# Ledger of designs, part 75: designed miniproteins, single chains, continued (5)

Each design is a single chain, and the fold is of that chain. pLDDT is the mean over its residues in the fold that is shown.

## One batch from the design tools (miniprotein)

Design m18603
Fold by ESMFold2-Fast:
Structure m18603 (fold): chain A 70 residues (1-70)
Amino acid sequence: MTQEEILEEVKKAYEEFGETSAILVGMVMALETPELTQEQIKDILVEAGVSEERAELAAQVVMNSRAILA
């Protein structure tokens, strides 16, 4: 999936279900898209409406999860 496709899905989740759902959708999609950098994951979440602090923490969790699952 492209970064733009992921952003659109995360934005939709934020609008329909709120910040927690947007974070969870973004994290799952980022785990399925190993090409996304930590910065790109954070940027997607911030653009969708997630706070910078929560977006940064979520992106870091994804990166740590990739290291464990690799």
Scores: mean pLDDT 84

Design m18604
Fold by ESMFold2-Fast:
Structure m18604 (fold): chain A 96 residues (1-96)
Amino acid sequence: MDERLEELDKKIKELEPAAKAGDREARLEMVKLLVERGHILEEQGKLEEAAEQYLKAAELAEDDPLAKSDMLGRLSEVLEKAGKLEEAKELLKQSE
C-alpha cells in the first residue's frame, strides 16, 4: 500500500522537529506511526525496511525503558524472519 506508506512518511517528517525538540506527544505519535509503517512493510515482506522503522521507534523511546524494550523485541523478530539470527540475539541482550 504505497499510498498509506507515503501518508505515514509525510506525518513522520512533520513530527520530527517537535519530537527532537523534546515534545513527548510528538515522540509518542512518531513511535505509533513508525510501528504502523513497520507492520505494513513486514506484511509486504520488506523485512529490512520494517526493521529500520522499529529501530527508529526504539531510539525515540530512549527515555521509556518498557516501550524501548517492546520496540527492540519487534526489531529482533523481524531480523529473525530476515535470517539475521545473530543480530536478533544481540538486540535481545540490549533490551534488558
Scores: mean pLDDT 77

Design m18605
Fold by ESMFold2-Fast:
Structure m18605 (fold): chain A 85 residues (1-85)
Amino acid sequence: MKEGKVVSIDENGAYVEIDGVLVFIPKKDVEKFGIKVGDTVKLLKVYPVRLSVTKGGELLAAVRLEINGKEVIGYVKPEDAEKLL
């Protein structure tokens, strides 16, 4: 099972690094799940065929994460999704 850390949080959300890949968690979920810099993240599943569009029109692949015992959906660039398999 791959693990990573929350490396930064900004006005858009949280950024998690797993095996050199940045995974994005939207700000609403950061607040809802109490996500903080330094939190340990477990990668549960990658959905390379499931693409989600952000409000900015960016197309991202979905990933299922566990943070602080809670399941959260994160988003990764499609080209980086295979690096997490």
Scores: mean pLDDT 78

Design m18606
Fold by ESMFold2-Fast:
Structure m18606 (fold): chain A 88 residues (1-88)
Amino acid sequence: MEEEIRKLVESLDPEALKELIPGLVKTLVNSTDPELQRRSARFLAEAAKHPEVRDALRQYKEELEKALTSPDPEVQEEVRRVLEAIDA
């Protein structure tokens, strides 16, 4: 799964990645499915490696910080990586 998400993110240009951000953030914050939350968090963490995507992610900083309250340690870890990337 992690490798598949990485390959998918690497195959998309930054504009395509930015288009996916709102939906992924909504899934991360609102989904009751732990696997969907983990996948969304991992995708956002991989996408945050692109500088142009980090600017778009900063607009969702409040929503991302809410995801840190998730009881899932994997979600917390991936969200921390996103927040660290956008604060750098």
Scores: mean pLDDT 80

Design m18607
Fold by ESMFold2-Fast:
Structure m18607 (fold): chain A 72 residues (1-72)
Amino acid sequence: ASMAEVLAARTSLSGEVAKALAEAFPDAEALLNATPAAIREALRKAGIVLDDATISRILREVRAVGERLAAS
């Protein structure tokens, strides 16, 4: 499964956010090591502007599925 498919299946992230993160980061390791600022910038480049609380929630959910992301 693609990284976007794993994110959509295992997190509460919208398909649009999951796709934007999968397109912005070259692999699961890069996404798992991303800072809140890197997540915000990646989403901004995709036309998605979110508040700091939402960015923090996204980062927590991504890290919670980390091993399954790395395996995808």
Scores: mean pLDDT 78

Design m18608
Fold by ESMFold2-Fast:
Structure m18608 (fold): chain A 58 residues (1-58)
Amino acid sequence: MSSTLTPLEQALASGDEQAIQTELNVAYEAFLNVGFPEDLARKMAQALVEIEVSSVQK
């Protein structure tokens, strides 16, 4: 069950590259919407995905 997981965590758990890419884009847009610069928003979205990948790995 994935009812307690965020969409990004669900995508990472599934191992679906396309789903992961979609959630990365959603995170990037969310950071842009709260007023972060594009370069920072992108880096934060990538860092978030990397942290989640590390936690899901094994």
Scores: mean pLDDT 71

Design m18609
Fold by ESMFold2-Fast:
Order: C-alpha cells, then sequence, then structure tokens
Structure m18609 (fold): chain A 67 residues (1-67)
C-alpha cells in the first residue's frame, strides 16, 4: 500500500521509486510501522526490524538512507 512507501519517502527524503527498488513490500510495511511507533534510533530500528523478520540486507539499505 502506497501510504507506507510515502511515509518512508518523506521520512528519509528519498524518492518512493528508489525505496521500492531497495526494499521488499514486507520491509516497507514493517519499517513504516516502526517509524510510526516512534522508533527512530538506528540500533533500535535494526533490532526491532530483525525481530519482525526483515532481512539484514534490507535493514542495512534502509539505515544508509537515514544516516
Amino acid sequence: MDENLELLSKYTGTPADVIRSLLSDFAIEVLSKLIQEGITDPEELREEARKRGVSDLEIQRFLALIQ
């Protein structure tokens, strides 16, 4: 759903098409929910995303957009 992609695009300052090329729909859903829950610390984001089943590669790609 576009709402999660739009949230991540706005949060990272990265175009939605770029985010879609780097992350699966599942990773986009999980990461957008974590941001909405107020989890913005990179290490906490990594651990929570990993617990919810996001791959280490996708987590690294996302964190590179916000660091």
Scores: mean pLDDT 83

Design m18610
Fold by ESMFold2-Fast:
Structure m18610 (fold): chain A 68 residues (1-68)
Amino acid sequence: MALLSDEQLRNFIRGMVRHLLAQGVPAEEARAGLKEYIRKVISDPARRAEAEAYLDRVVAEEVARQRA
């Protein structure tokens, strides 16, 4: 995924988190699966860390919305 812009990557992560949670996948399982995907497709350590941090934020936001 080296050709994806940071915005495209963030949009993908956000969409996948929402999709998986809507399908009844537990938040921890969705997070773990997407984190593993990020590790496999992003080789740059800095970009990987940014994507993982964004994933953590999106999961927390979606869980908070569902519990409100």
Scores: mean pLDDT 78

Design m18611
Fold by ESMFold2-Fast:
Structure m18611 (fold): chain A 70 residues (1-70)
Amino acid sequence: SKDLEANEAGFQRIADLGAEYLRQLAEVDPERYTALLEEMDRSGLAAFGLQKLSEENRQKLRKELAEAAA
């Protein structure tokens, strides 16, 4: 839908903010980062407003953050 496309920039911004926070957390406290990812999976990313990400984008984000934490 064209209306949904108009809001994609807003959803991407929310996802980017969540990714930045998680990357910082992974660097400072890897154990809490892992626990937070598990909580995000359980709650459908609702805690970060990332629940609108597709399953593929969700997996990609988790993989990128895990690689950043390594």
Scores: mean pLDDT 60

Design m18612
Fold by ESMFold2-Fast:
Structure m18612 (fold): chain A 72 residues (1-72)
Amino acid sequence: MPPVLESVNIDTDSDENKKQFVYSVTGITGYSNEEITKLLREADFDGDGVVTREEFASYEIRLLEEAVKKVT
């Protein structure tokens, strides 16, 4: 079974680890390697190359708020 990851490093971790991290946080399957990397870079608010579970969750909330504002 894939491990539950608390954080991921965008530049040093494997594509498999990045996918497992995103799947463990979002529960969504079907992202490509390129989509995973893009999502993680957008969630990396500090620009340190490390994305935590809490940071990714905050990004998801922010993305939803911005999407609602753009559609209304």
Scores: mean pLDDT 72

Design m18613
Fold by ESMFold2-Fast:
Structure m18613 (fold): chain A 98 residues (1-98)
Amino acid sequence: ELKLGGSLAQSDLGRDYIENAATADPLMAKDLLAKAQELIEQVYRTAKELIEEGDIESANEVVDRLRENADLFASIGTPEGAKLAELARQYVREVEEL
């Protein structure tokens, strides 16, 4: 279904923003991380919707991507990256508790 494919594409775009933020100037990094945060929130909402629809398999794939993005945020080595890694890991826990 289009929902899973769309969420995986959003996760991949988020990854690109995070990777670019790691090497960008501070102002550009802030903008890129804000965009990555918006995408992670959308991915989190999609994972919750997939669980509500009973599509646990697709929800697990989306959650795995969210975990990958959390690790990537942490790898940036900035306070902003650490904060977003914690947020992404919180979203993973909230979905797994559903």
Scores: mean pLDDT 83

Design m18614
Fold by ESMFold2-Fast:
Formats: C-alpha cells, sequence, structure tokens
Structure m18614 (fold): chain A 85 residues (1-85)
C-alpha cells in the first residue's frame, strides 16, 4: 500500500515535470481522466513487481519514500532516453 502510494506520487511528479517542459499547464478533462487511470493501474502493478523483485533479491525496500526516490531517478533516466528519440 505504501509502495503503491509512493509510485502514484512519483507518477504525478513526473507528469508535472513533463507538462512544465512542454509548456502545458492544463489538459482536457478526458485526457486527465485517462492519465489518472493509467497512473493508478501502473502504480498498482508496479508496487507488486517492485516488492516481489526486492524479495527475490533478498533486499528490504525499507519504506515507500525509498522506493519513490529510486523509481523517480530511474524514470527520469528513461524519460531522458525517450526524449532523445
Amino acid sequence: DEVYRGLLAVAEELLEERKKKLGVTSLSEEEEAEIKRRQEEIAREGAKAVLEAAKAAGVSVGSAEEVRAALLAARAAALAEQAAA
């Protein structure tokens, strides 16, 4: 649950950074609803995957904040690669 909330917070921060880069401060009602649905689904599945991967590696994730920090860094790198395409 805490991991799920951390992932949702990371997704929201990344969306805000993306909007800032594109000069977009608002989206249509339908676009916002679609993004929110996708963020919730990804965060839900991602939280389970992260916990399972950590357990398989014998690593304790500690807290949602630690997961959030690591995921934010990894996703920022992935977005930078996508932007380079």
Scores: mean pLDDT 63

Design m18615
Fold by ESMFold2-Fast:
Structure m18615 (fold): chain A 79 residues (1-79)
Amino acid sequence: LDAEIAAIRAEALARTDLDPATRQLLAGARVARSLGLDEEAAAAEEAARLVAAGREEEVVADPRLMAALAAADAALQAA
């Protein structure tokens, strides 16, 4: 339900072990996974790891990763 998804979002965004940009991307992936979007969540997690490594240009060049990030961000914004 929406309240449960909102709680998952809040918990993911409360993580202190990540930089803010990586935290935001992983929060989106976690919300997407809770909605059953497992493939999009896995691709968004891959994109978040590349961004954390300073390899964001590889993410921008990959339409699969960009689509997954868009789906994860939409899920996070809806939560």
Scores: mean pLDDT 77

Design m18616
Fold by ESMFold2-Fast:
Structure m18616 (fold): chain A 80 residues (1-80)
Amino acid sequence: VDEITNLIEENTSAKVLKALSGVTFDDNGNPLDLVYVELERETDSAEEIENVLLSHPNVIQVSVIELGDRLLVLVWMREQ
């Protein structure tokens, strides 16, 4: 969680409103970390935020849902 929230706050103008972490599994049963983040953006596009997250070596997938000035972000991360 801290890696994802720090990555967003250090590289974008978006404000983290909420962050949650959990564990999920891929289609093969391998464990993945799932991070849910709610953001309030000022100037950054959803694409810019997605690209920042995808630059992290442990991030395998990002989904961004636009809700006005808020973004709902799901981040699937590798374990280790």
Scores: mean pLDDT 76

Design m18617
Fold by ESMFold2-Fast:
Structure m18617 (fold): chain A 68 residues (1-68)
Amino acid sequence: IDGDGYISAAELGQKMTELGYLKNTPENLKKLQEKINVMDTDGDGRLSNEEFQTMVTNLGLDPQQFVQ
């Protein structure tokens, strides 16, 4: 997570790979970016802290596992 409380598809993909939830491949990162773009109305390819928590909770994950 960036210091401003945003996370990119690349950062989320890396964290999910470290936790064993995703295989770090370009295809998986592209799919993750598409999901982020659906939630990000500005099209910046980044999630706010609120959007990030909603997304990982919908995946059955604890957002706290991605902090630090």
Scores: mean pLDDT 64

Design m18618
Fold by ESMFold2-Fast:
Structure m18618 (fold): chain A 103 residues (1-103)
Amino acid sequence: SIEELEEKIKKNPENYLTWLLLSLEYIKEKKYELAKEYLEKMLKLLDSDYSFEELSKKVKEANLPLLSLDEAIELVKKYIEENKMPSGEEFQRLIATAVNALE
């Protein structure tokens, strides 16, 4: 799974959902430093001026209902497979779930 995702980002580095999914999969494997690195790569693709620290602060302030890690992974996979984009709120919940898991 992770090896396949890394191959996909090499072929299509602009697909930010693949970077997000890879981050979530690394969290599941407890490879938190790699997960953080891939999440930061996703943020740069979105032309975001937010650092991870700034994003973490905003996530805590927003107090969004979090998904479980498994729910977040399956939801991102579904968006990728169906070639759909998550809504702004759903995307924020996915990011919040990743950030919360990284503490």
Scores: mean pLDDT 78

Design m18619
Fold by ESMFold2-Fast:
Structure m18619 (fold): chain A 60 residues (1-60)
Amino acid sequence: DGKELLEFLNKNKDKLKIEIDPLNKTITITSNNKDVLDAAVEYFKLMRPDYKIVKKFVEK
């Protein structure tokens, strides 16, 4: 699971900022593209279910 999702994210990695905090088990995902942001959130929920995912949508 998540192979197509990972491929999509790799194609759009320039639109994605990922910050991992292993001390608090938190992953912060930032994007100015809603579809890329939502895809990254779903990917990390699947791959790291023990981490809290924080979603940040940033407009200029």
Scores: mean pLDDT 81

Design m18620
Fold by ESMFold2-Fast:
Structure m18620 (fold): chain A 56 residues (1-56)
Amino acid sequence: MEEEIIKAYEELKKKNPNLSDEGLAMGVAAKLGVDPKTAREALEKAGYKVTPSAPL
């Protein structure tokens, strides 16, 4: 699942370069049907620095 989260993140970033890292993590979570927290933690474990720049 972690690799699927990374792939979805990269695709969303290409389509929505203006979204914050947290917004992208939320989008990945919605796309894969997982919690935003789970998506964010998986991205951080993979070496992506997801900075909480804005509250939803």
Scores: mean pLDDT 72

Design m18621
Fold by ESMFold2-Fast:
Structure m18621 (fold): chain A 82 residues (1-82)
Amino acid sequence: SAERETVRAIVRRAADEMEAARDAALAAGQPLDAAALRARLKEAARAEAARAGLSEAQVEQVLAAIDDLVAAEVDRYAAEVA
């Protein structure tokens, strides 16, 4: 459905931004601020989902996916710098 494609597009965009932020942090020799990144990605995704007319359930699905993506990236970063 169009709504499913919109959800996937928002999540993919968040994932791309997260990977870019991680690469930038690694290149700069700085720690990954997971809390700030999570807050920023969720704010952007919530605004985009609202603009797209997604339901509350679909918004929560997007936000949960972003939480999972950031958690996975934190784990990857921790493994790499250990």
Scores: mean pLDDT 82

Design m18622
Fold by ESMFold2-Fast:
Structure m18622 (fold): chain A 96 residues (1-96)
Amino acid sequence: SESFELPPEEELRNVEKYLEAVEELAKYLEETGLKEKAIEYLHETENLPVEELKKLNSKELAELLLRAVAKKKGITKTTEENIEELKKEALEILEK
């Protein structure tokens, strides 16, 4: 698989942890006001139009950011270790 994909039902625990990471990152974006930094990163790395990114809510931006990080890292499977790595890298991007 060339893209980051959520695992099947039998890995539901990992899916739940991924969704929690998306929600935590979305909350972080809202509390810190770093939504603009996430938009800029996605525009520069994923070649997504700024106008389209501005229409997204914090949860949608958080999900795209984690997917962009997964693509850059070559991570295609959702595991607890990979989710922690994705979250850490996303926070590092936003804090630069």
Scores: mean pLDDT 77

Design m18623
Fold by ESMFold2-Fast:
Structure m18623 (fold): chain A 88 residues (1-88)
Amino acid sequence: AKVTITVEAPSGEAALRMAQAGADAAIKASRGKGKYTVELVGENTAVATVEVPDEYGELARIAASNAAIKAGEELGVPVKVTSKVEKL
């Protein structure tokens, strides 16, 4: 499965940190199985793309979204996170 997490924050640094937290949580939810990339796609927007076994796709998406939101709350920034999952 391909999990995509898009994070908008007041700064690119905050967006990257939130997206990274999401990616890390997705891999943990997948029992360490998978790989990811995190990239800045705009000044204030970061995208994490996580590839995990299909059986973990939805669990990874939920874990990633929750972790990105929590990271934003810990940074004290407005949280805007969108996620999707696609079976491969």
Scores: mean pLDDT 84

Design m18624
Fold by ESMFold2-Fast:
Structure m18624 (fold): chain A 71 residues (1-71)
Amino acid sequence: MTWRVTVTTEPGHADRAAERIRSLGGEVTAVEGTTVTARLTVPDGDALRERLRTLWETPGVLDVEADLIPE
C-alpha cells in the first residue's frame, strides 16, 4: 500500500526529516520550508505505524500526517 506522508518540522530541520524518510525507504516528493512531503510503500498497517512512529521520534518533527493513495 502506498501512503502520502506530510511531515512538519521546526525551522532548519526539514532536510533531516527528508533524510530520515529516505532511510525508511520513502520517496521524498517535495521539501517546502518546514514541510516535507513523501510517499511510503508498506506491506501492512503495522509497518506504516512503525515508520510513522520513527518520524515522530525524529528531532525537530512537530507533526506527521499520512493519507492512503488509492491504486
Scores: mean pLDDT 82

Design m18625
Fold by ESMFold2-Fast:
Structure m18625 (fold): chain A 108 residues (1-108)
Amino acid sequence: NEKKLQEYLAKATYYALLAVAYSQEDTAESVPKYVAYKLRAIGVLLDAELGLPISGEEVLEALKEAKEAVAKTDNPEAKKYLELAQEYTRKAAELAPDDKALQEAVAI
């Protein structure tokens, strides 16, 4: 159950970071920020492979940022990744009902 919880936390964070990346404007000035968020997302998956734990607070922070970013864009990929982040956040919260940060994240 702990391994499954960590998998859902990693996927929630990964998709939230992708939602922010794809929320960037389609301009040359936005490319560095797009790349930075994509690299951060890849880093989350690599850290998960190494067994480094991800907290509910990290998911909450990433999901808040993703929701704010996606609200400012019409990019369907950004919206798709936010929906995936919300799905994995809900799955994680079901496995950790006493994690207050995850319960707050589900309401986002």
Scores: mean pLDDT 86

Design m18626
Fold by ESMFold2-Fast:
Structure m18626 (fold): chain A 86 residues (1-86)
Amino acid sequence: EGEQALQELLQRPLEAPKKLIEMVKKNAPQEEIEKLREEIEREAAELLAFFSTVLLPERLQQWQEELARVMKEVEEEVKKILEEKK
């Protein structure tokens, strides 16, 4: 039970950035997109603090690297979509 709850918490910040792509495709207001970005960054920071107390250093590092990769891929996709809407 505890391990499954931890796995859900680890996956949540990895999946949440994908919603930014959906919002941009739907022509959501820039203010709403910025608010979602702020929420994603805040949740990731809070979860990082929590994980630092419960995860092994190697697992924490792997999670941070995966999160950074996902965020980069989402930012690149969002930028591409926004450029096509000029």
Scores: mean pLDDT 77

Design m18627
Fold by ESMFold2-Fast:
Structure m18627 (fold): chain A 99 residues (1-99)
Amino acid sequence: MDINSEEFQRDIAEALLLIAVGITLIEASRNPKLKEAIDWARKKAEELGLSERAIDATIALVGFGVDSKGLLDIARRVLSPEELETAVKIAKEAQEKLK
């Protein structure tokens, strides 16, 4: 099995994205304001018709921050550029509600 294959790299990126979502949801269980921001962002992403992975990326970006280069690089491998741009926009709005 070639670890440099595009398919294998995409699978790793998807797994890492799901781990980031899991970490975000664990932190949200201890932080009511973060939970409210995530619940709002999820609903907004669903209303805009984003895919399951784009909704996942939106949640992770709310938890980790929209300036997280590692998370953005992971999301670029899983999402279309259009879905990533929308996910980042929703996550920024959710983070503004935390202030």
Scores: mean pLDDT 85

Design m18628
Fold by ESMFold2-Fast:
Structure m18628 (fold): chain A 101 residues (1-101)
Amino acid sequence: TPEPTPEQVAAASAAASRVYDIAEQGILNGEDIEVVKERIEKEIREFFEQNKDNDATRGLFYYLVVDRAGQLRRKYPTDKALEIYSAIVRTTGRQMLELDE
């Protein structure tokens, strides 16, 4: 598989940071968990759809967003943060599998 380009790295990193920011702001602002999960799942699905023909960018995004979710869970040891972490990992993993099938 071709290595990610600098532009692909920047795009994946920016998208992973957006998912993290949505999750963290949702936790800090006490937003409804289901609303936060819906926003996160939409951001993840839109990134995968925009990059459906780019395996390198999708793989990098998967790695970065899961790492960011792990950081969020460690920073906020709460049931809400664990549920958000699980939603990020599940949605991202499902999108990887559905686009590689």
Scores: mean pLDDT 83

Design m18629
Fold by ESMFold2-Fast:
Structure m18629 (fold): chain A 65 residues (1-65)
Amino acid sequence: MEKQLKANEIATELQKKAPGVKFSVLTPDKAGVITVKGTQEEVDLAEEAKGKLEELGIDVELKVE
């Protein structure tokens, strides 16, 4: 539960700073996908969020469109 709360917080913060970012799946036991459309700044923010999620043991794939 704590782990999922932190994951949701990371996702919420990313969406506030990069509204073009989308999440397909974000659970502790399943690979998630972060899709980014936009600037290098948004990509950098998504990469930072991916790293934080992976530290929580969540497998995340980053897709840049």
Scores: mean pLDDT 70

Design m18630
Fold by ESMFold2-Fast:
Structure m18630 (fold): chain A 93 residues (1-93)
Amino acid sequence: GAVEGGRGAMEGGLGAAKSGTGRGLAGGIAGALSGIGAIFEAEVLKDNEGAGISALGAGRSNETGAKYSTGEGKKKGLEGAEKARRGGLEALK
């Protein structure tokens, strides 16, 4: 759910940030931070709806990071976005 999605976004966002420039770096960092936020909302606040929404936002940020990054960072960003989307949607159903 949201925790798995948040972890995926954190890993993917950091990967995209390492190989990204400008928007790739910013999107990767935003995705990683939003992924951490989703984990915090799910595990600490016990707000599964909020965690799901945060995970979906992290996925979008990871896609932006991946779009403006290259090589393995692009791949990791896209994988993180996919995990964040699936986890966010699972948390919201």
Scores: mean pLDDT 82

Design m18631
Fold by ESMFold2-Fast:
Structure m18631 (fold): chain A 58 residues (1-58)
Amino acid sequence: SEANALAQAAAEAWEAGDYAAAVAYLESLGLKGVKPEDLATPENTTLLGAGAVAIAER
């Protein structure tokens, strides 16, 4: 699904250190309120995981 592609792109942008791009992809998935600094924290990788799970359950 295209949503899975967006989730993958968000994860890849996050690992590349492009947190702004990762946030933009997550917002396209409907995840609002995620900030770039949140993605710089290892604890907040669950935000990307939660988005991917929601998409997979669709």
Scores: mean pLDDT 66

Design m18632
Fold by ESMFold2-Fast:
Structure m18632 (fold): chain A 58 residues (1-58)
Amino acid sequence: GGRERAVELLVREGGMSRRQAEGAVELMEQLPRHAAVQLLVRHGGVSREVAERALALL
């Protein structure tokens, strides 16, 4: 589903471990879109483009 695709994207293009990506996706599902993007960029070290693409998969 979209969740697994978001995890794979964050691992491959976001430089996250699978555990980190799974935790990030769980938080993204609980947050407003803007807050989720800011979390991924500031604390996950991913680009805004990758963060927005991951959210689009959810």
Scores: mean pLDDT 82

Design m18633
Fold by ESMFold2-Fast:
Structure m18633 (fold): chain A 78 residues (1-78)
Amino acid sequence: SAAAEAARLAAETRALIERLERAIDDGAPLEELLALLGELQAAELRLAGLMAPDDPEFQALAARAEAATRRFVAAVEA
């Protein structure tokens, strides 16, 4: 079902955010950070197609992903 796929993808997106945050904190190579960011962006696009824009879980994940992306930009511009 779409709901089951959305739940699975939401969990996957959360794990990707946590992996990206950890990689940034650990000073991972740019290639690794770019790969994780690419996976996160792909997951976000798919999730946007499966969840309502006003869904609190979707909004919370989008906010966390945006924060992680801002941390990535700050890390590569340092």
Scores: mean pLDDT 85

Design m18634
Fold by ESMFold2-Fast:
Structure m18634 (fold): chain A 69 residues (1-69)
Amino acid sequence: MKTSSATIENELQVDVAIADLSELPDSTQVVLTVTTTSGTFTFEGTVAEAVAFLREHKSEILSLSWTVL
């Protein structure tokens, strides 16, 4: 898949978030606030679920923030 400069920057932010989340135990609960091409929404779940979600939607994510619960 080809990416634009904006997409490359967003993918880098997602990769950093995945790396940071992967330092935590998979069972740790987190909240993600994600802005995608389809809108802004909040995901709450485990680190493993959050990482899977970010990987699945990596190309659609415009901005991301997360917090450990």
Scores: mean pLDDT 75

Design m18635
Fold by ESMFold2-Fast:
Structure m18635 (fold): chain A 71 residues (1-71)
Amino acid sequence: MMPEERLERFELAAAVVIPTIVDVTSLTEVPEEKLEEIARAIVERFPGVFEDVEEALRALRELVERAKEVA
């Protein structure tokens, strides 16, 4: 689990990046192929949030799973 500060920065980064890559109304609608593109964009635009694309991708998958549980 990410530290609270890092999780907040990740949530902000995701909120900014996701709408630029996919036109979806819910995180549950994001295709797996687009998760990799989003992870790469987060690492490029917010370089202090994750060490690499794989870590960002793992965090995105966890975020999508949480969204599916609520939706």
Scores: mean pLDDT 73

Design m18636
Fold by ESMFold2-Fast:
Structure m18636 (fold): chain A 98 residues (1-98)
Amino acid sequence: SDTKKALEYAKEAIELAQKALELARNGDLEKAREYAREAIKKLGEAAALSTDSEAQLLLAQAARYLKKGIEDPEKMIEYLEEAIEKAQRALELLEKKL
């Protein structure tokens, strides 16, 4: 189902965002940005396949926070943490639809 595919893309996005956060905490901002960009792509794929409007909004918010993190090195960690929180909330909603 599209919900199962959205769930898998959301899981991939969270894993990529968590790797970006770890890299940012270790000072590897260039690799953190690469992982964050991949997470944004996966969040977009999850949102496109989701039929839940609240999950779609949370996935879009997560992508917006990742973009802010890429553009603001001083607040990158804060923005990555916010993105992960929003993506995890979307994941919970998608799991309830299975």
Scores: mean pLDDT 90

Design m18637
Fold by ESMFold2-Fast:
Structure m18637 (fold): chain A 62 residues (1-62)
Amino acid sequence: LEEQRKELEEREEEIVDRLVEWLRSKGYEEEAEEVRRYAEEGDVAGMVGHVIRAIGLEIDEA
């Protein structure tokens, strides 16, 4: 129970850090900020969903 929360938080931090860095390298600064905000709320699903949206937009515009 408590261990699940700790692992969720640690994984969330790792994912957020990686996603933010990746998004910034791609020029998606606003998306990076949104990802960080979702992480602060502990909403991993929302964070992942936002990143997937950004990726989809880039592919569609390519």
Scores: mean pLDDT 66

Design m18638
Fold by ESMFold2-Fast:
Structure m18638 (fold): chain A 101 residues (1-101)
Amino acid sequence: VKYSDFSELERKAFAKYFVALVKEGELDKAESILTSRFEKYKKEGVPEEEILADVKEVLEQAKAEGVDVNVVAEVFLKAAEKVGLSPTVLSGIEAIKEELS
């Protein structure tokens, strides 16, 4: 995915799909799709602010649906660590989690 291909509609669609997987207990599948998405972001040089915008959209969707924000954030942290995303992204995920918890 190129940076210019990111849209608010795609981000919202991803957030809804991801939260649905977590809600169904499909944590391994959720982690797998997120890992693939983060690998693409790293390869394409997607800015950290856009990655964190994905995180915020998913965690806000989780809160809106009554899904545990801490569980969703842990999946994000695991995927980010597997891909080797920056400490700024890791810290950003934790900060958004605390704001929404």
Scores: mean pLDDT 83

